# Designed miniproteins, single chains, continued (4), part 71

Each design is a single chain, and the fold is of that chain. pLDDT is the mean over its residues in the fold that is shown.

## One batch from the design tools (miniprotein)

Design m14606
Fold by ESMFold2-Fast:
Structure m14606 (fold): chain A 62 residues (1-62)
Amino acid sequence: GLTVAEALRDYTATSHHELSFKKGDVLAILEEVSDDWAVAQNLATGEKGLVPKRYLKKIGSV
C-alpha cells in the first residue's frame, strides 16, 4: 500500500512542481525522489506535487 503522512506545519510551494499544504493535511506518498523530497497527493484536494519530507510525519499505510 501507499505510505500516508500528516503535515506537521503549513507549506507554501516555491515552484509549480511543488505542492502547498496546511498543518494537519493527510498526504499519500506516491514516490520518494530523494532523502528530502517526495511526490505526494493531498487526500483532501486530490492535488499532487513535490513535498519536503521534513514537514511530514508518517502515520500509516493504505
Scores: mean pLDDT 85

Design m14607
Fold by ESMFold2-Fast:
Structure m14607 (fold): chain A 84 residues (1-84)
Amino acid sequence: SEAEELVERARKLYEEGKKEEAAELAEEAVRIAEPLARAGDLEAVRAYTEALKILSELGKIEPIKAVGESMRALAEAVDAELEK
């Protein structure tokens, strides 16, 4: 998925010390993955969670907010799965 590719590229840029470029790609991954994660796409939940983690490591979002958003997305996806 596009969000997964962006997350992989953001992580590689972060490891290379290109923190600003890593943040930009992680922010784009959040924008793409969030609506899919809310719709119950578990693959999108994983991409969303990893993008938020990268942003929190870069100081762009508070760690507690990143964890809270990740837990909320996972709970919504689990609820969608249980209704099957």
Scores: mean pLDDT 82

Design m14608
Fold by ESMFold2-Fast:
Structure m14608 (fold): chain A 91 residues (1-91)
Amino acid sequence: MEEARELLEEVLRLALEIMRKTEDLKVILKAIGIALRAIGLLLDLEWGLISEREALEEALRLARELKRITTDPELIERAERLIRRAEELLA
């Protein structure tokens, strides 16, 4: 339970950091969309509306989206760490 929550919170933090570090409105809007999806998933997890596994699968999907929208090497590295962690937890 806690691991999926941590990953979704890290996805949210990374989306917010991408928004802070870019001037590209298209990237900002994509990051906002990812942040809102992460918030919705955190609430669904809190209310028991989704399983830990479903939350991990969605966190993995969102982390992959974050990697695709950013060109910042540090933020790409952070997204890759989230992807790796989610894949390990799903194995």
Scores: mean pLDDT 87

Design m14609
Fold by ESMFold2-Fast:
Structure m14609 (fold): chain A 67 residues (1-67)
Amino acid sequence: SEEAEKAYEEGLKYYEEGKYEEAIKKFNEAIRLDPNFAEAYKNKAKAYEKLGKLGLAAADYRAAQEL
């Protein structure tokens, strides 16, 4: 959806700014609006990696791959 893509783009902007917690919130909003949004899961995983949360990152990478 357009709303999911908008939330995703906002998440990418926060990620580029190094605001990883804010990025994750926006990727979660994108996933809530489109549960099959594989790219939102992948970029959420990357943000978790930046925060050192490797187990959460692995879970999100797996979710993206199963979509």
Scores: mean pLDDT 91

Design m14610
Fold by ESMFold2-Fast:
Structure m14610 (fold): chain A 114 residues (1-114)
Amino acid sequence: RAAEVFARLDELFRRMGEAWQAGDKEASRAAFDEYLELLREALKTDPEVRAEMIAYLRDVLGLSEEEARKFLDAFIALLEGKPLEEVMKDLTPKAREALEAFHRSLEEVRAALA
């Protein structure tokens, strides 16, 4: 269920932060990798998770249905390792700004865990 997936994502994010505070980079990295993998698979395969994310993007970012779907597809592609510049090409400036902010946060976490 979508709620169970989101609860698991929240748990993994909390575990990552707790491990980092304890100085356990290995455990923090493992939790982060599991978080990204779960998020990617859920967004690709779970229509309830996808629908909830589209609703969230519409409500929070003010995106249209079509733009929210494009943002989500670009986000999945970014999680799969596509270059940021390639995935941003079809996004509005607002969606592009949000994706860049996420990418910066992702790279900061990856650098800290290296």
Scores: mean pLDDT 81

Design m14611
Fold by ESMFold2-Fast:
Structure m14611 (fold): chain A 63 residues (1-63)
Amino acid sequence: MVGDVARATATVPQTGPEDLELREGDVVRVEEVVNETNVRARSLKTGRTGLVPKSYLEVLGRE
């Protein structure tokens, strides 16, 4: 998963200061696996980084 490009399958609101806000269809790069449920990702649209639940991401592949 680290280094993968993934798409948000739903809108993910920013609920905490470390969370990455995503809209459905936004593409991210997975930078770190934080735990079993969460990754740190970078939005390719905004350049922001933050925590995203893995369940909201569909892996598209590696670039």
Scores: mean pLDDT 77

Design m14612
Fold by ESMFold2-Fast:
Structure m14612 (fold): chain A 57 residues (1-57)
Amino acid sequence: MSPEELRRQAEEDRELARELRAKAEEAEAQGDERSAAVYYTAAAIAEAAADFFLELA
């Protein structure tokens, strides 16, 4: 992957993490604690992936 591709992938993963956090907050508001936990975990993984790709760039 080029450094530009790595930075683009990191931005995509950060956007995904933001969307997943929003879904987690919606699930929490609806009382769906299990779905909220899953979305928060997925968001954390996406953030970690974004940080990893930025380190490679």
Scores: mean pLDDT 83

Design m14613
Fold by ESMFold2-Fast:
Structure m14613 (fold): chain A 61 residues (1-61)
Amino acid sequence: NDVERLQELMKRAGLLPADAPLTAESSPDTPLGAAVKQFQRLAGLPVDGVADAATLAAARS
């Protein structure tokens, strides 16, 4: 749920293509992982490409 919500936010931010499939995985070696790294850089979080608690909290706020 949170990972899918993060993907929707990444698509709205232009960090993922709008037509990218939703997935439950947040592995750093995927296109979602690359988008998560970009989001983490923009949010001032550690860049690890994993949708951890801090990344999900930043996406919710």
Scores: mean pLDDT 69

Design m14614
Fold by ESMFold2-Fast:
Structure m14614 (fold): chain A 70 residues (1-70)
Amino acid sequence: SPEEAFERAKAIADENLASGTVEDARVAANTYRFTAEAFRKIPENQKLAEEAEAHADRARTVADELAASQ
């Protein structure tokens, strides 16, 4: 289901974010972005797409903050 796909994306992203590296935070952001793009293709999944996009933005912010802290 789309909900199960989103839960898998969250698990992968959380594992990547736990490493504390810029590269892994970018992987997390990209995981959510690709998930959101897949959801956007299906009209019934628009709310899930919005949630995935919000998660991608947060992961992107983490990556940018880690990069800025060098």
Scores: mean pLDDT 87

Design m14615
Fold by ESMFold2-Fast:
Structure m14615 (fold): chain A 68 residues (1-68)
Amino acid sequence: MSPEERMEEVLRETLARLDALDPADLAGLSAVEVEWAETLLAEFSGEEIARAVRRYGEAVARRDAELA
């Protein structure tokens, strides 16, 4: 598997796991996890990776709205 494919697969698994967490757990994301996501976007300019990150952001926003 290429490095790009491996990172995308890890990202998909991570997003699926995060989507299973409650909103309180999502609020606890560390700066390291944010930095990791930024690194993926900078290193792999793929629309599919950008879409996965966007989906994660939308899930967080949805849960923030649910808690508001």
Scores: mean pLDDT 57

Design m14616
Fold by ESMFold2-Fast:
Structure m14616 (fold): chain A 92 residues (1-92)
Amino acid sequence: DEVEKQARESALKLLVELARRVVEEGITPVELLERLRKEAGITEPLSEKERKTAEVLIKPIAELLKNDPNASEEELEKLFEEGVKKALEIEK
């Protein structure tokens, strides 16, 4: 439970950081991730599933932060949990 909670907190912090960059730069989640991969020396493009997963996880958080930069941790966690559920459905 503790390890799972720490992993969720780390993932949420990462997604919020990515979402904030999406809002600040005016780009899509997929465009941001492709830029980060290129900077890391990864030449392969994102798969269709990876692109869909990125949008499902990052886009709702980015839209919330665009409308309310001071959105509560509780609101961010709720969007993260819904995004994770949808991402698991994409994998099937």
Scores: mean pLDDT 80

Design m14617
Fold by ESMFold2-Fast:
Structure m14617 (fold): chain A 75 residues (1-75)
Amino acid sequence: MFEEVEELLEKIAAEGPSAMDRVLDKALEYAIKEGKISKENYEKMDELGRRAVGESVLGYLIKHDPEKALEILKE
């Protein structure tokens, strides 16, 4: 499972920055749906802030909910 996540991350990185940004946006959307981030806070974030939060959410999911991480990476 962890190895599958790493393989998908490498594939996404190889596809370019737009592919990674898409995955990070999905992770951020998930965090908003779960109530971990408010819509108001999301609207106040610049692009770099959104990417940083997306990376944090994805990293958390890889460690604590790898099935959900795989679901996000496959989209």
Scores: mean pLDDT 76

Design m14618
Fold by ESMFold2-Fast:
Structure m14618 (fold): chain A 62 residues (1-62)
Amino acid sequence: GKLVAEALAPFPATSPDELAVYEGEKLIVLEEIDDDWVLAQSLSTGKTGRVPKRYLKVLEEL
């Protein structure tokens, strides 16, 4: 299934492929890119982009 995650802290996107998130934002983890980054989709905005894994807490698997 897909993982549901919550942003633990705000992440400012500095590149077009990165997803800016606010603290407490809920996301679906679509894919693990590498050991440090995931491709995620915001449940609030529907936008997709890469987010550092260290900013996310996994809540549940769908």
Scores: mean pLDDT 84

Design m14619
Fold by ESMFold2-Fast:
Structure m14619 (fold): chain A 68 residues (1-68)
Amino acid sequence: SELLEELEKLAEEAEKAGEPAVAAALREAREALEAGDYETAELLLEFVSLTSKNKEISERAKELALKI
């Protein structure tokens, strides 16, 4: 799934940006999405969008939440 690949890429970008908690939340959102738990995936992406200090990561997480 393209969405799952985008979530992993964003998690790698969060690690490079020095945001390990954000990266962990993105990987947890990916696992939730793979399990069909859309509610948990949306909540985790919302957490990322509100918590990340990197504007690009924050905005991308918000965009990905809209695809769910």
Scores: mean pLDDT 87

Design m14620
Fold by ESMFold2-Fast:
Structure m14620 (fold): chain A 116 residues (1-116)
Amino acid sequence: MKAEEEKKKKEEEEKRKKEHEENLEALYKKLEEAKKTDKEKYEKLKEALLAFLQAVNLLYYGEPEEKIKEKEEEAIKKAEEVGEEVKKIIEKLLELAREIAEELKKKGIKPAPLAK
């Protein structure tokens, strides 16, 4: 294997980790600001976060792509009602969740059957 390809992977992983940390901090700040200034926006942000967590759960369990996409779209729409900045943060966090699911798939981890 070429050493240059391993360096590129490490740089991409470092960049993704930094983006993830920054997105989480920005989301937390938006949540705290909304809680103090606008109860309606705070409730909408909570709904967006709930839809996001549901999408991540479906993705982790390897549910059909149609169900995952539906919940992703719901989370994005709810985030957009709070603001474009929150929408971008949720989109980036959903991208990270997909990367984690791809790692699980490569390791041959399959979701447990619902009927057993």
Scores: mean pLDDT 72

Design m14621
Fold by ESMFold2-Fast:
Structure m14621 (fold): chain A 80 residues (1-80)
Amino acid sequence: SPLEEKIRELIEEMQRLVDEAEKALKNGDKETAIKLVKEFFEKYQEIVDLLNQGAKLSPEEVALLRENIKRAYKIYKEAK
């Protein structure tokens, strides 16, 4: 469905953002890490809005989102 296609694109963006945030944190760039984590959660809010419109996540997408949300929170705590 068009909503599920948008979710896939958002998950791909969120993957890039969390990977870049982790790299920024490892390089000591806490400001960039926080910025990228904020963008990550903005994309997550877009997924929540699509779910409220009746979109469905696969079990694999749920597992991936859960792991990447956990990674993003860890980065935020370490950068703050």
Scores: mean pLDDT 89

Design m14622
Fold by ESMFold2-Fast:
Structure m14622 (fold): chain A 97 residues (1-97)
Amino acid sequence: EEERRRELFDLEVELALAEIQLAVSKLTYKRIDKNDPNYKKVLEEIYEQLKSVLDTLRRLLERARELGAPESFIRDIENLIADVEKMIKEIEEELKK
């Protein structure tokens, strides 16, 4: 039980870090000008970072389910996965132009 609490706390920290990374990626994407000479490179960097975050969140979701984490925590992870997937799709479409 105490070990499970420590593991759940570690997962909560990983979720918070993923939320920060998504927020930074969203802010960077909104601030970059399409006429910036680094536009495509910045988008490629954001894409790489978001794919890494998505992989982390999917692993986190599996571990949270194994530990019987609260439904609210599982939902928070699922919602963040959906937000990351949506942003990845938007970046992919922009990179095709």
Scores: mean pLDDT 87

Design m14623
Fold by ESMFold2-Fast:
Structure m14623 (fold): chain A 62 residues (1-62)
Amino acid sequence: SKKKELEKKGVEEAIKELEKQVAALEAQLAAETDPAKKAELQAKIDALKAKIEELRKKLEEL
């Protein structure tokens, strides 16, 4: 249905935006020298990657 197609498109766009955020944080992590800040950046990256995987599962169900 058109509704499911719009929902799929919305999830795909959300995944793209989260992937952009991951790329930006990975760039920050690569430039960071403080071990504590590296750990915080890594935790944020891991959380975003987990959200991307959950959205990919949702996309398979749509």
Scores: mean pLDDT 87

Design m14624
Fold by ESMFold2-Fast:
Structure m14624 (fold): chain A 60 residues (1-60)
Amino acid sequence: SEERRRELRLKAEKLFKEAVEKGMDPETIQKLMDEFNEALRAGDFERAEEILKKMEELVK
């Protein structure tokens, strides 16, 4: 749904901003962004959430 897609994008924006601020490797950030966008295009919201959880663990 569009609502779910919007929610995931907002979470991604926040997490990717935190990753940049914490000095995570830019290549790692870009790869995760690419995988996230790919999952959203496919409508695979479960995979999109998995990618965000991975990012969250990396920024902790």
Scores: mean pLDDT 83

Design m14625
Fold by ESMFold2-Fast:
Structure m14625 (fold): chain A 69 residues (1-69)
Amino acid sequence: SKAEFEKLKEEIEKLIEELGDTPVGKVARHEFEELLKEAEELIKKGEYEEAIKLLQRFKDGLIKALESQ
């Protein structure tokens, strides 16, 4: 659903904020911006499930990055 997508987007924004102005945080911000463009195209097609799946995978990667920082 759109609500699930927006919630996941907010969670990812918070994780990127926790990474801050570090090199990892800057890379994560850039990657997230590109991923959002891809997810937006999926949403235009009504493929919310695929868009959510992309964000979930990215979020998992951010959590691992925070754990290794």
Scores: mean pLDDT 80

Design m14626
Fold by ESMFold2-Fast:
Structure m14626 (fold): chain A 54 residues (1-54)
Amino acid sequence: MEDEIYKKRSEEEKKRFAELDERAKQMTVEEAGKLYREWLDERIRERRREGIAA
């Protein structure tokens, strides 16, 4: 069960990260850094909620 969820999440995260990177190109280095930090923080929260990784 968790393996399948993890695979789906991994694929979605790759696409989301690519989109995030495109958005970062429209921003200053500082804003891009904040965007990546927020994205990482959100991933940690989601993992904790799903019990996949904490």
Scores: mean pLDDT 68

Design m14627
Fold by ESMFold2-Fast:
Structure m14627 (fold): chain A 66 residues (1-66)
Amino acid sequence: MTFLVEFTGSVTEQIGLVLRLIGDPRLEVERLSETTFRVTYTGSEEEAEALFRELQSLPSVKVERL
């Protein structure tokens, strides 16, 4: 499953979110801009759905399924 992730908050919040994405070995992260990332998850659909909900619940983050 592939997600478009956009940071809309402060630089401090952005750093924490970037570390969350890059630090997860299950994710392939492609930087599209300073605030926008394409994230591909290669695991199970159930885990991908849980990840989507996790990211969607974070403040200052917009997440869209591709």
Scores: mean pLDDT 78

Design m14628
Fold by ESMFold2-Fast:
Structure m14628 (fold): chain A 89 residues (1-89)
Amino acid sequence: AAPLPGLKPMTREELDKLVDDIIAGKKEITPLEAVQLAATLMADPDPDRDRIVALLKKAGFSDEAIEAARAGDYGKVMEELARKLRELR
């Protein structure tokens, strides 16, 4: 579907492709985009941890949050995500 003005809507397929392009170095992302993508991926019951970690690194997250994401401890990641998202908005 075409993107809507205001909010940046993303389907699962669009998220997957965007993250793969970012990991492959084909696309630059803003910190806001990285935060939004990571939050969406973490909301999945079977989250892709490698993609989440790559996005968090691009967004400049702390090593603690990145290690938490690798371990599946999304509590710490979500706390830093909420803080960064508010700082960017």
Scores: mean pLDDT 69

Design m14629
Fold by ESMFold2-Fast:
Structure m14629 (fold): chain A 75 residues (1-75)
Amino acid sequence: SVAAAHSKEEAEAEVRAAREAIERAEEAVRKGDPRAVSLITAARVLIIAASIAGAPEEEVEELLERVREVEEELE
């Protein structure tokens, strides 16, 4: 498929960005940072971007589960 090599690099970059965003959200929740909700939203957007870029389904599911756990910590 066209752009297959670029899609792989883009997917890997988006997965890394999503993981970093989740880590920032986790820290924000732990610290009681009022930005936690915005950081969770940013992480969700990056996970969607990774999925669109062709990240493996298993990795996308892992990231979605992790962000869901972070969101539950706000309750």
Scores: mean pLDDT 80

Design m14630
Fold by ESMFold2-Fast:
Structure m14630 (fold): chain A 100 residues (1-100)
Amino acid sequence: MPSAYEKAEEAFERLKELVESRKSEMSEEQQKRAEEILEGLKKLLEEHKDNEGLNVVMYYFLSELIKALEEGKLSMEEFIKSLEAMLATLKELAAWLDAR
């Protein structure tokens, strides 16, 4: 089975593909926010690749949010706001783990 890191990386790649495929549905501001989210998530993956707990959490939330958007349960704005909230939470969790 793939590692926690491999699963998180796969979910991140699916997010990138989804953002690129739906770019025409996004405002310029939403596109910029999506790019900032992708860069933040990439940095977390690169800095915490050996952190199984963080990677499992990232994989779960990304997969759930992508599924909700694909099923029409979230608007694009709600999706981006949810990703921003998730990234902020993951950054706080990563900082807490680095302090230990």
Scores: mean pLDDT 82

Design m14631
Fold by ESMFold2-Fast:
Structure m14631 (fold): chain A 112 residues (1-112)
Amino acid sequence: DELLEAGRAGRPEDVEPLIAALSSPDPAVRAAAALALGMIGHERAVEPLIEIVRDESAPREVRVAAAYALGMIGDERAIEPLEELIRNSGDLSELDRFRIELALEATKARVA
């Protein structure tokens, strides 16, 4: 998985190509790009990932991946979008809700 390998490598030069991949027509590519950006942890990914979390037209799996990625980055800008996602997304499974709650708590712990 080339996108996940980029995330594991943690190279700053991979941030812009991965942000572009967030707009892929393939939901699996979008989810992988979001997770890779979370692993790199660059602040430039925060706003693009927040857009996905707030995009009600995005597939559930992509929104969950973006929320988890925001938890990995731990930027305070993600707190309100993650709380909104938990409140408003009736399509989330109990497991996906739990994963997003963990991402929110991880983010809060880093900014506390």
Scores: mean pLDDT 80

Design m14632
Fold by ESMFold2-Fast:
Formats: C-alpha cells, structure tokens, sequence
Structure m14632 (fold): chain A 61 residues (1-61)
C-alpha cells in the first residue's frame, strides 16, 4: 500500500505540474480560459487528495 500511495503521489504531482503549465498558458491568452483551467486544476487536486487519503486508510485496515 505504501508503494501504491507513493506512485499515486508522484503521478499526481506530475499531472498537477502539467496542468499548472497549461493553466498559465491559457491565462496568458484569455482570462476566461485561465479561470476555467484553474478551476479544473483545483478539482483535480481535491480528487487526488481524497484518493490518497482513501489509500492510506485502506493500508491501515
């Protein structure tokens, strides 16, 4: 389970970095596109935190 958590964290960090780069580029082109990209990023972050918390809970069980 710990290895699974670490792998999920690494994949999430990379995806978040890629999405942050896309959001910055979208923001430079259009404030509306940037706002939408940031909203999507915030949702992805929340989902990743939830998944990691669930994996840690299962590891303890």
Amino acid sequence: MEAQVEATEESGEKAIADLEALAARADARSPEAGAAARAALARFRAEQEKEIAELRAKAEA
Scores: mean pLDDT 76

Design m14633
Fold by ESMFold2-Fast:
Structure m14633 (fold): chain A 81 residues (1-81)
Amino acid sequence: KEKEELEKKLKELLKRAQELLARDPDSVEAGRLLMRAGVLLYKLGKNKQAIELYRRAAEIAAERDPVLARAALEMAKLIEE
């Protein structure tokens, strides 16, 4: 039951992020949603996908929010190590 709820939230976050990125490819809000989706992927045991999502969030946020971008990269590194 918990896994199904996490998967539902993940799909909702990814859909919202995709909608924001379609309007603005550098959307900081989309970067934040991708970071939250990465946390859900990690909770689901999908570590490789979580790392990829954190790196993507960092790339999106790099220009407008370098602090958020750095935080995303550090989270990816912690899971990878």
Scores: mean pLDDT 84

Design m14634
Fold by ESMFold2-Fast:
Structure m14634 (fold): chain A 58 residues (1-58)
Amino acid sequence: SDEEFEEELKKLVKELKKLLEEGKYDEARELFNKAAKKYKISHEELVDKLIKIEEKES
């Protein structure tokens, strides 16, 4: 469902932020790439969706 997908994106945003704060840039990039492949969306589309999630949480 759309709600289930939004919850997965919310978890992804939190994990990416944690990895970036810890300086784990390679792991953050790999996680992002795997998410794009898993959801069958482009990197650009995934970035747009993550920005929208972050805007809602701020």
Scores: mean pLDDT 81

Design m14635
Fold by ESMFold2-Fast:
Structure m14635 (fold): chain A 99 residues (1-99)
Amino acid sequence: SDLEEARRLYEEGLEAYEKGDYETAIRYFTEAARKALAAGDLALAAASLYNAGLAYYQMGEYETAVKYFEQAARLAEAAGDPALARRARLNAEKARKAL
């Protein structure tokens, strides 16, 4: 199912991120977000886009990181996760200052 695939892709993304393979992590997190949205899991979609934003930040792709953090914040709000929304906005601001 889309939800089972989203969870698996999210975990693969975390593993790639932990190994410093940020390009691979972004691919897994972006696909996880698509599958999570298809399944109606806004919280998993928000977490996936937030972690993709972190991976872009680690690569120095600050403008792209801002976009991912802002989208993650919107989805986190829709999911009822104000803590993730706040973290995403703070990291978007950090990325803007790094430009």
Scores: mean pLDDT 93

Design m14636
Fold by ESMFold2-Fast:
Structure m14636 (fold): chain A 62 residues (1-62)
Amino acid sequence: MSEEELQREVDISLLLMQFAVAKLAGDYEAMLEVADRAEKELGAEELAEEIRKEVEELKKAA
């Protein structure tokens, strides 16, 4: 595993922690910010799509 691969794993883990905190707070704006960062900074398009879908579902339930 390269240093770049390890750093990416750490960055993804931190991003998921930020998402969990935002979700617990009901902060949809912060959740969408995490999705944007996942897509633009980490190239994790699938993760970004999943987060955006969860936010949409939460807004419908509210």
Scores: mean pLDDT 79

Design m14637
Fold by ESMFold2-Fast:
Order: structure tokens, then C-alpha cells, then sequence
Structure m14637 (fold): chain A 85 residues (1-85)
């Protein structure tokens, strides 16, 4: 569960990136949109890795990530990055 502080920091960092990735404005990211977001961060995920990330954080099983699911994904990535440095 994200703390209020963690959620506020992640929202400030990634809100614009989420809006840019959400090309159709439906409030969710599909596999293609998530892949574009990750590539903008300098990552090179495979289609299998993108699908695995969606499956891991997609609580409702629709094959997309809403804003709350996306925040959990980027929070985990951010934690991994902090622990490396």
C-alpha cells in the first residue's frame, strides 16, 4: 500500500508521463502505451516483460493498468532504483 507521501511524490514525478502515455484518454495504459512509457525512461522491455508487468499489477484482469495500478508499478521500480544507489 502506498503512503500519502509516496503517492504525492510519485504523482508529481509521473502524472504527466501517465497522461502522455494514455493516448486515448481512457484513464488506463495498455501494453503498447506502457511500453512507450518504459522506453522513455531509457528501458528496453520485451513484449513478454511488458505483459508480465501488466499481469502483476492488473488487479481487475482487463489487460490494462489504471492510475492506481500504475502508481504501484512505478513505486516498485523507484524502490529498486533507490536500493541500487
Amino acid sequence: MLSERERSILEAMFRYDFLLADKDGDGTLDAAELGEFLRRLGLRPSDEEIRALIARYDADGDGTLDWDEFLELVAEMHRETIETF
Scores: mean pLDDT 72

Design m14638
Fold by ESMFold2-Fast:
Structure m14638 (fold): chain A 76 residues (1-76)
Amino acid sequence: SEEEEKELAFLEKLTPDQIQQLSAERNREFLKKTLELVEKYKNGEISKDEYIAEMKKLQEERKRFDRLVAEALKRS
């Protein structure tokens, strides 16, 4: 997409150290969100269907970010 192309172009302008810092920060955020969803499901705060849907959404967001970071690092 045009937005993805612009995001990738922006990441390519960052140094490898800056990309690693951003990646580490995003990975901590994804872990936190994953743990929050697991806890909500275990406590009965969300349904099984909602849990599955939210986990799938989070997994897709994580995969997209990881793919863009990997591509940017190859070009750095």
Scores: mean pLDDT 82

Design m14639
Fold by ESMFold2-Fast:
Structure m14639 (fold): chain A 68 residues (1-68)
Amino acid sequence: AEESLAFFERVVAANPANGKAWAYLAGAYLHLGKLEEAREAVRRAEEAGDTESARRLMEMIDKKEKEL
């Protein structure tokens, strides 16, 4: 989880246009319960063209937020 977070943070820093890497970063934040950071990463994934992963991740974030 945290190891994956650091990895994807480096990937998006090197290539901010990599929507798939932003989607993975959002998933890592979601797993850690960092919902605001997860939402920001989802917005970045959508902006970079990964609309399908962004949609699915947003659904998962909304579900987690309702459980809090």
Scores: mean pLDDT 80

Design m14640
Fold by ESMFold2-Fast:
Structure m14640 (fold): chain A 56 residues (1-56)
Amino acid sequence: SMELERLAETGVRQAELAAQLGDAEGARRVYDAAKEIGAPEEYVRAMEAAARAAAA
């Protein structure tokens, strides 16, 4: 749905910001929430990449 896609786009931006701030936990929480609500796979993968970058 357009609503879910919009929320997923916002989630990617939040995860990227958390990664820039070194907040690995915050980035991971956004990723986990996106998976639970069934966000489109492309957005989930982007959030996963941000969470991994924050943890490295």
Scores: mean pLDDT 80

Design m14641
Fold by ESMFold2-Fast:
Structure m14641 (fold): chain A 77 residues (1-77)
Amino acid sequence: NLEEKIEEYEKKLEEAKAKGDKQAEIRALILLGEYYDEMGDIEKAIRAYEEALRLAKEAGDEASARTAENAIEELRA
């Protein structure tokens, strides 16, 4: 159930922000982007990936940054 997964990862994102856990924020945002894309909510998917890309670049997480960048490019094509 996509709605349940979105709710789960929105909560995990809030928890990660409260703890200052950048890696947990990045993971939650990438998964939220995937779930929003599956629902057809392209605008929300792109925004989640844009935030994940910003945080991944700040953290030096090249793999997550590439994942988010590729997803944004595909969704805008």
Scores: mean pLDDT 88

Design m14642
Fold by ESMFold2-Fast:
Structure m14642 (fold): chain A 72 residues (1-72)
Amino acid sequence: MLTAEQRVAARGLLENLRRTDPAFADLDLDDPANVRAAAVVLEELGRVPRGEPVTLSPAEQALADAIRAALA
């Protein structure tokens, strides 16, 4: 499970992407899958502490890849 810190940071990232990037305009900020995808990207970037290993579904992995591309 994600920590409270990871969830807060992930939601903040998703909210920012939803506001600034039309590709993310329909993104559900309360979907646990979307929160997990964002949290994994933030952990890779060192912006949140490393938590429990998270295995992403193909859909969650695709969102994580899209977030990585948007942050590049």
Scores: mean pLDDT 76

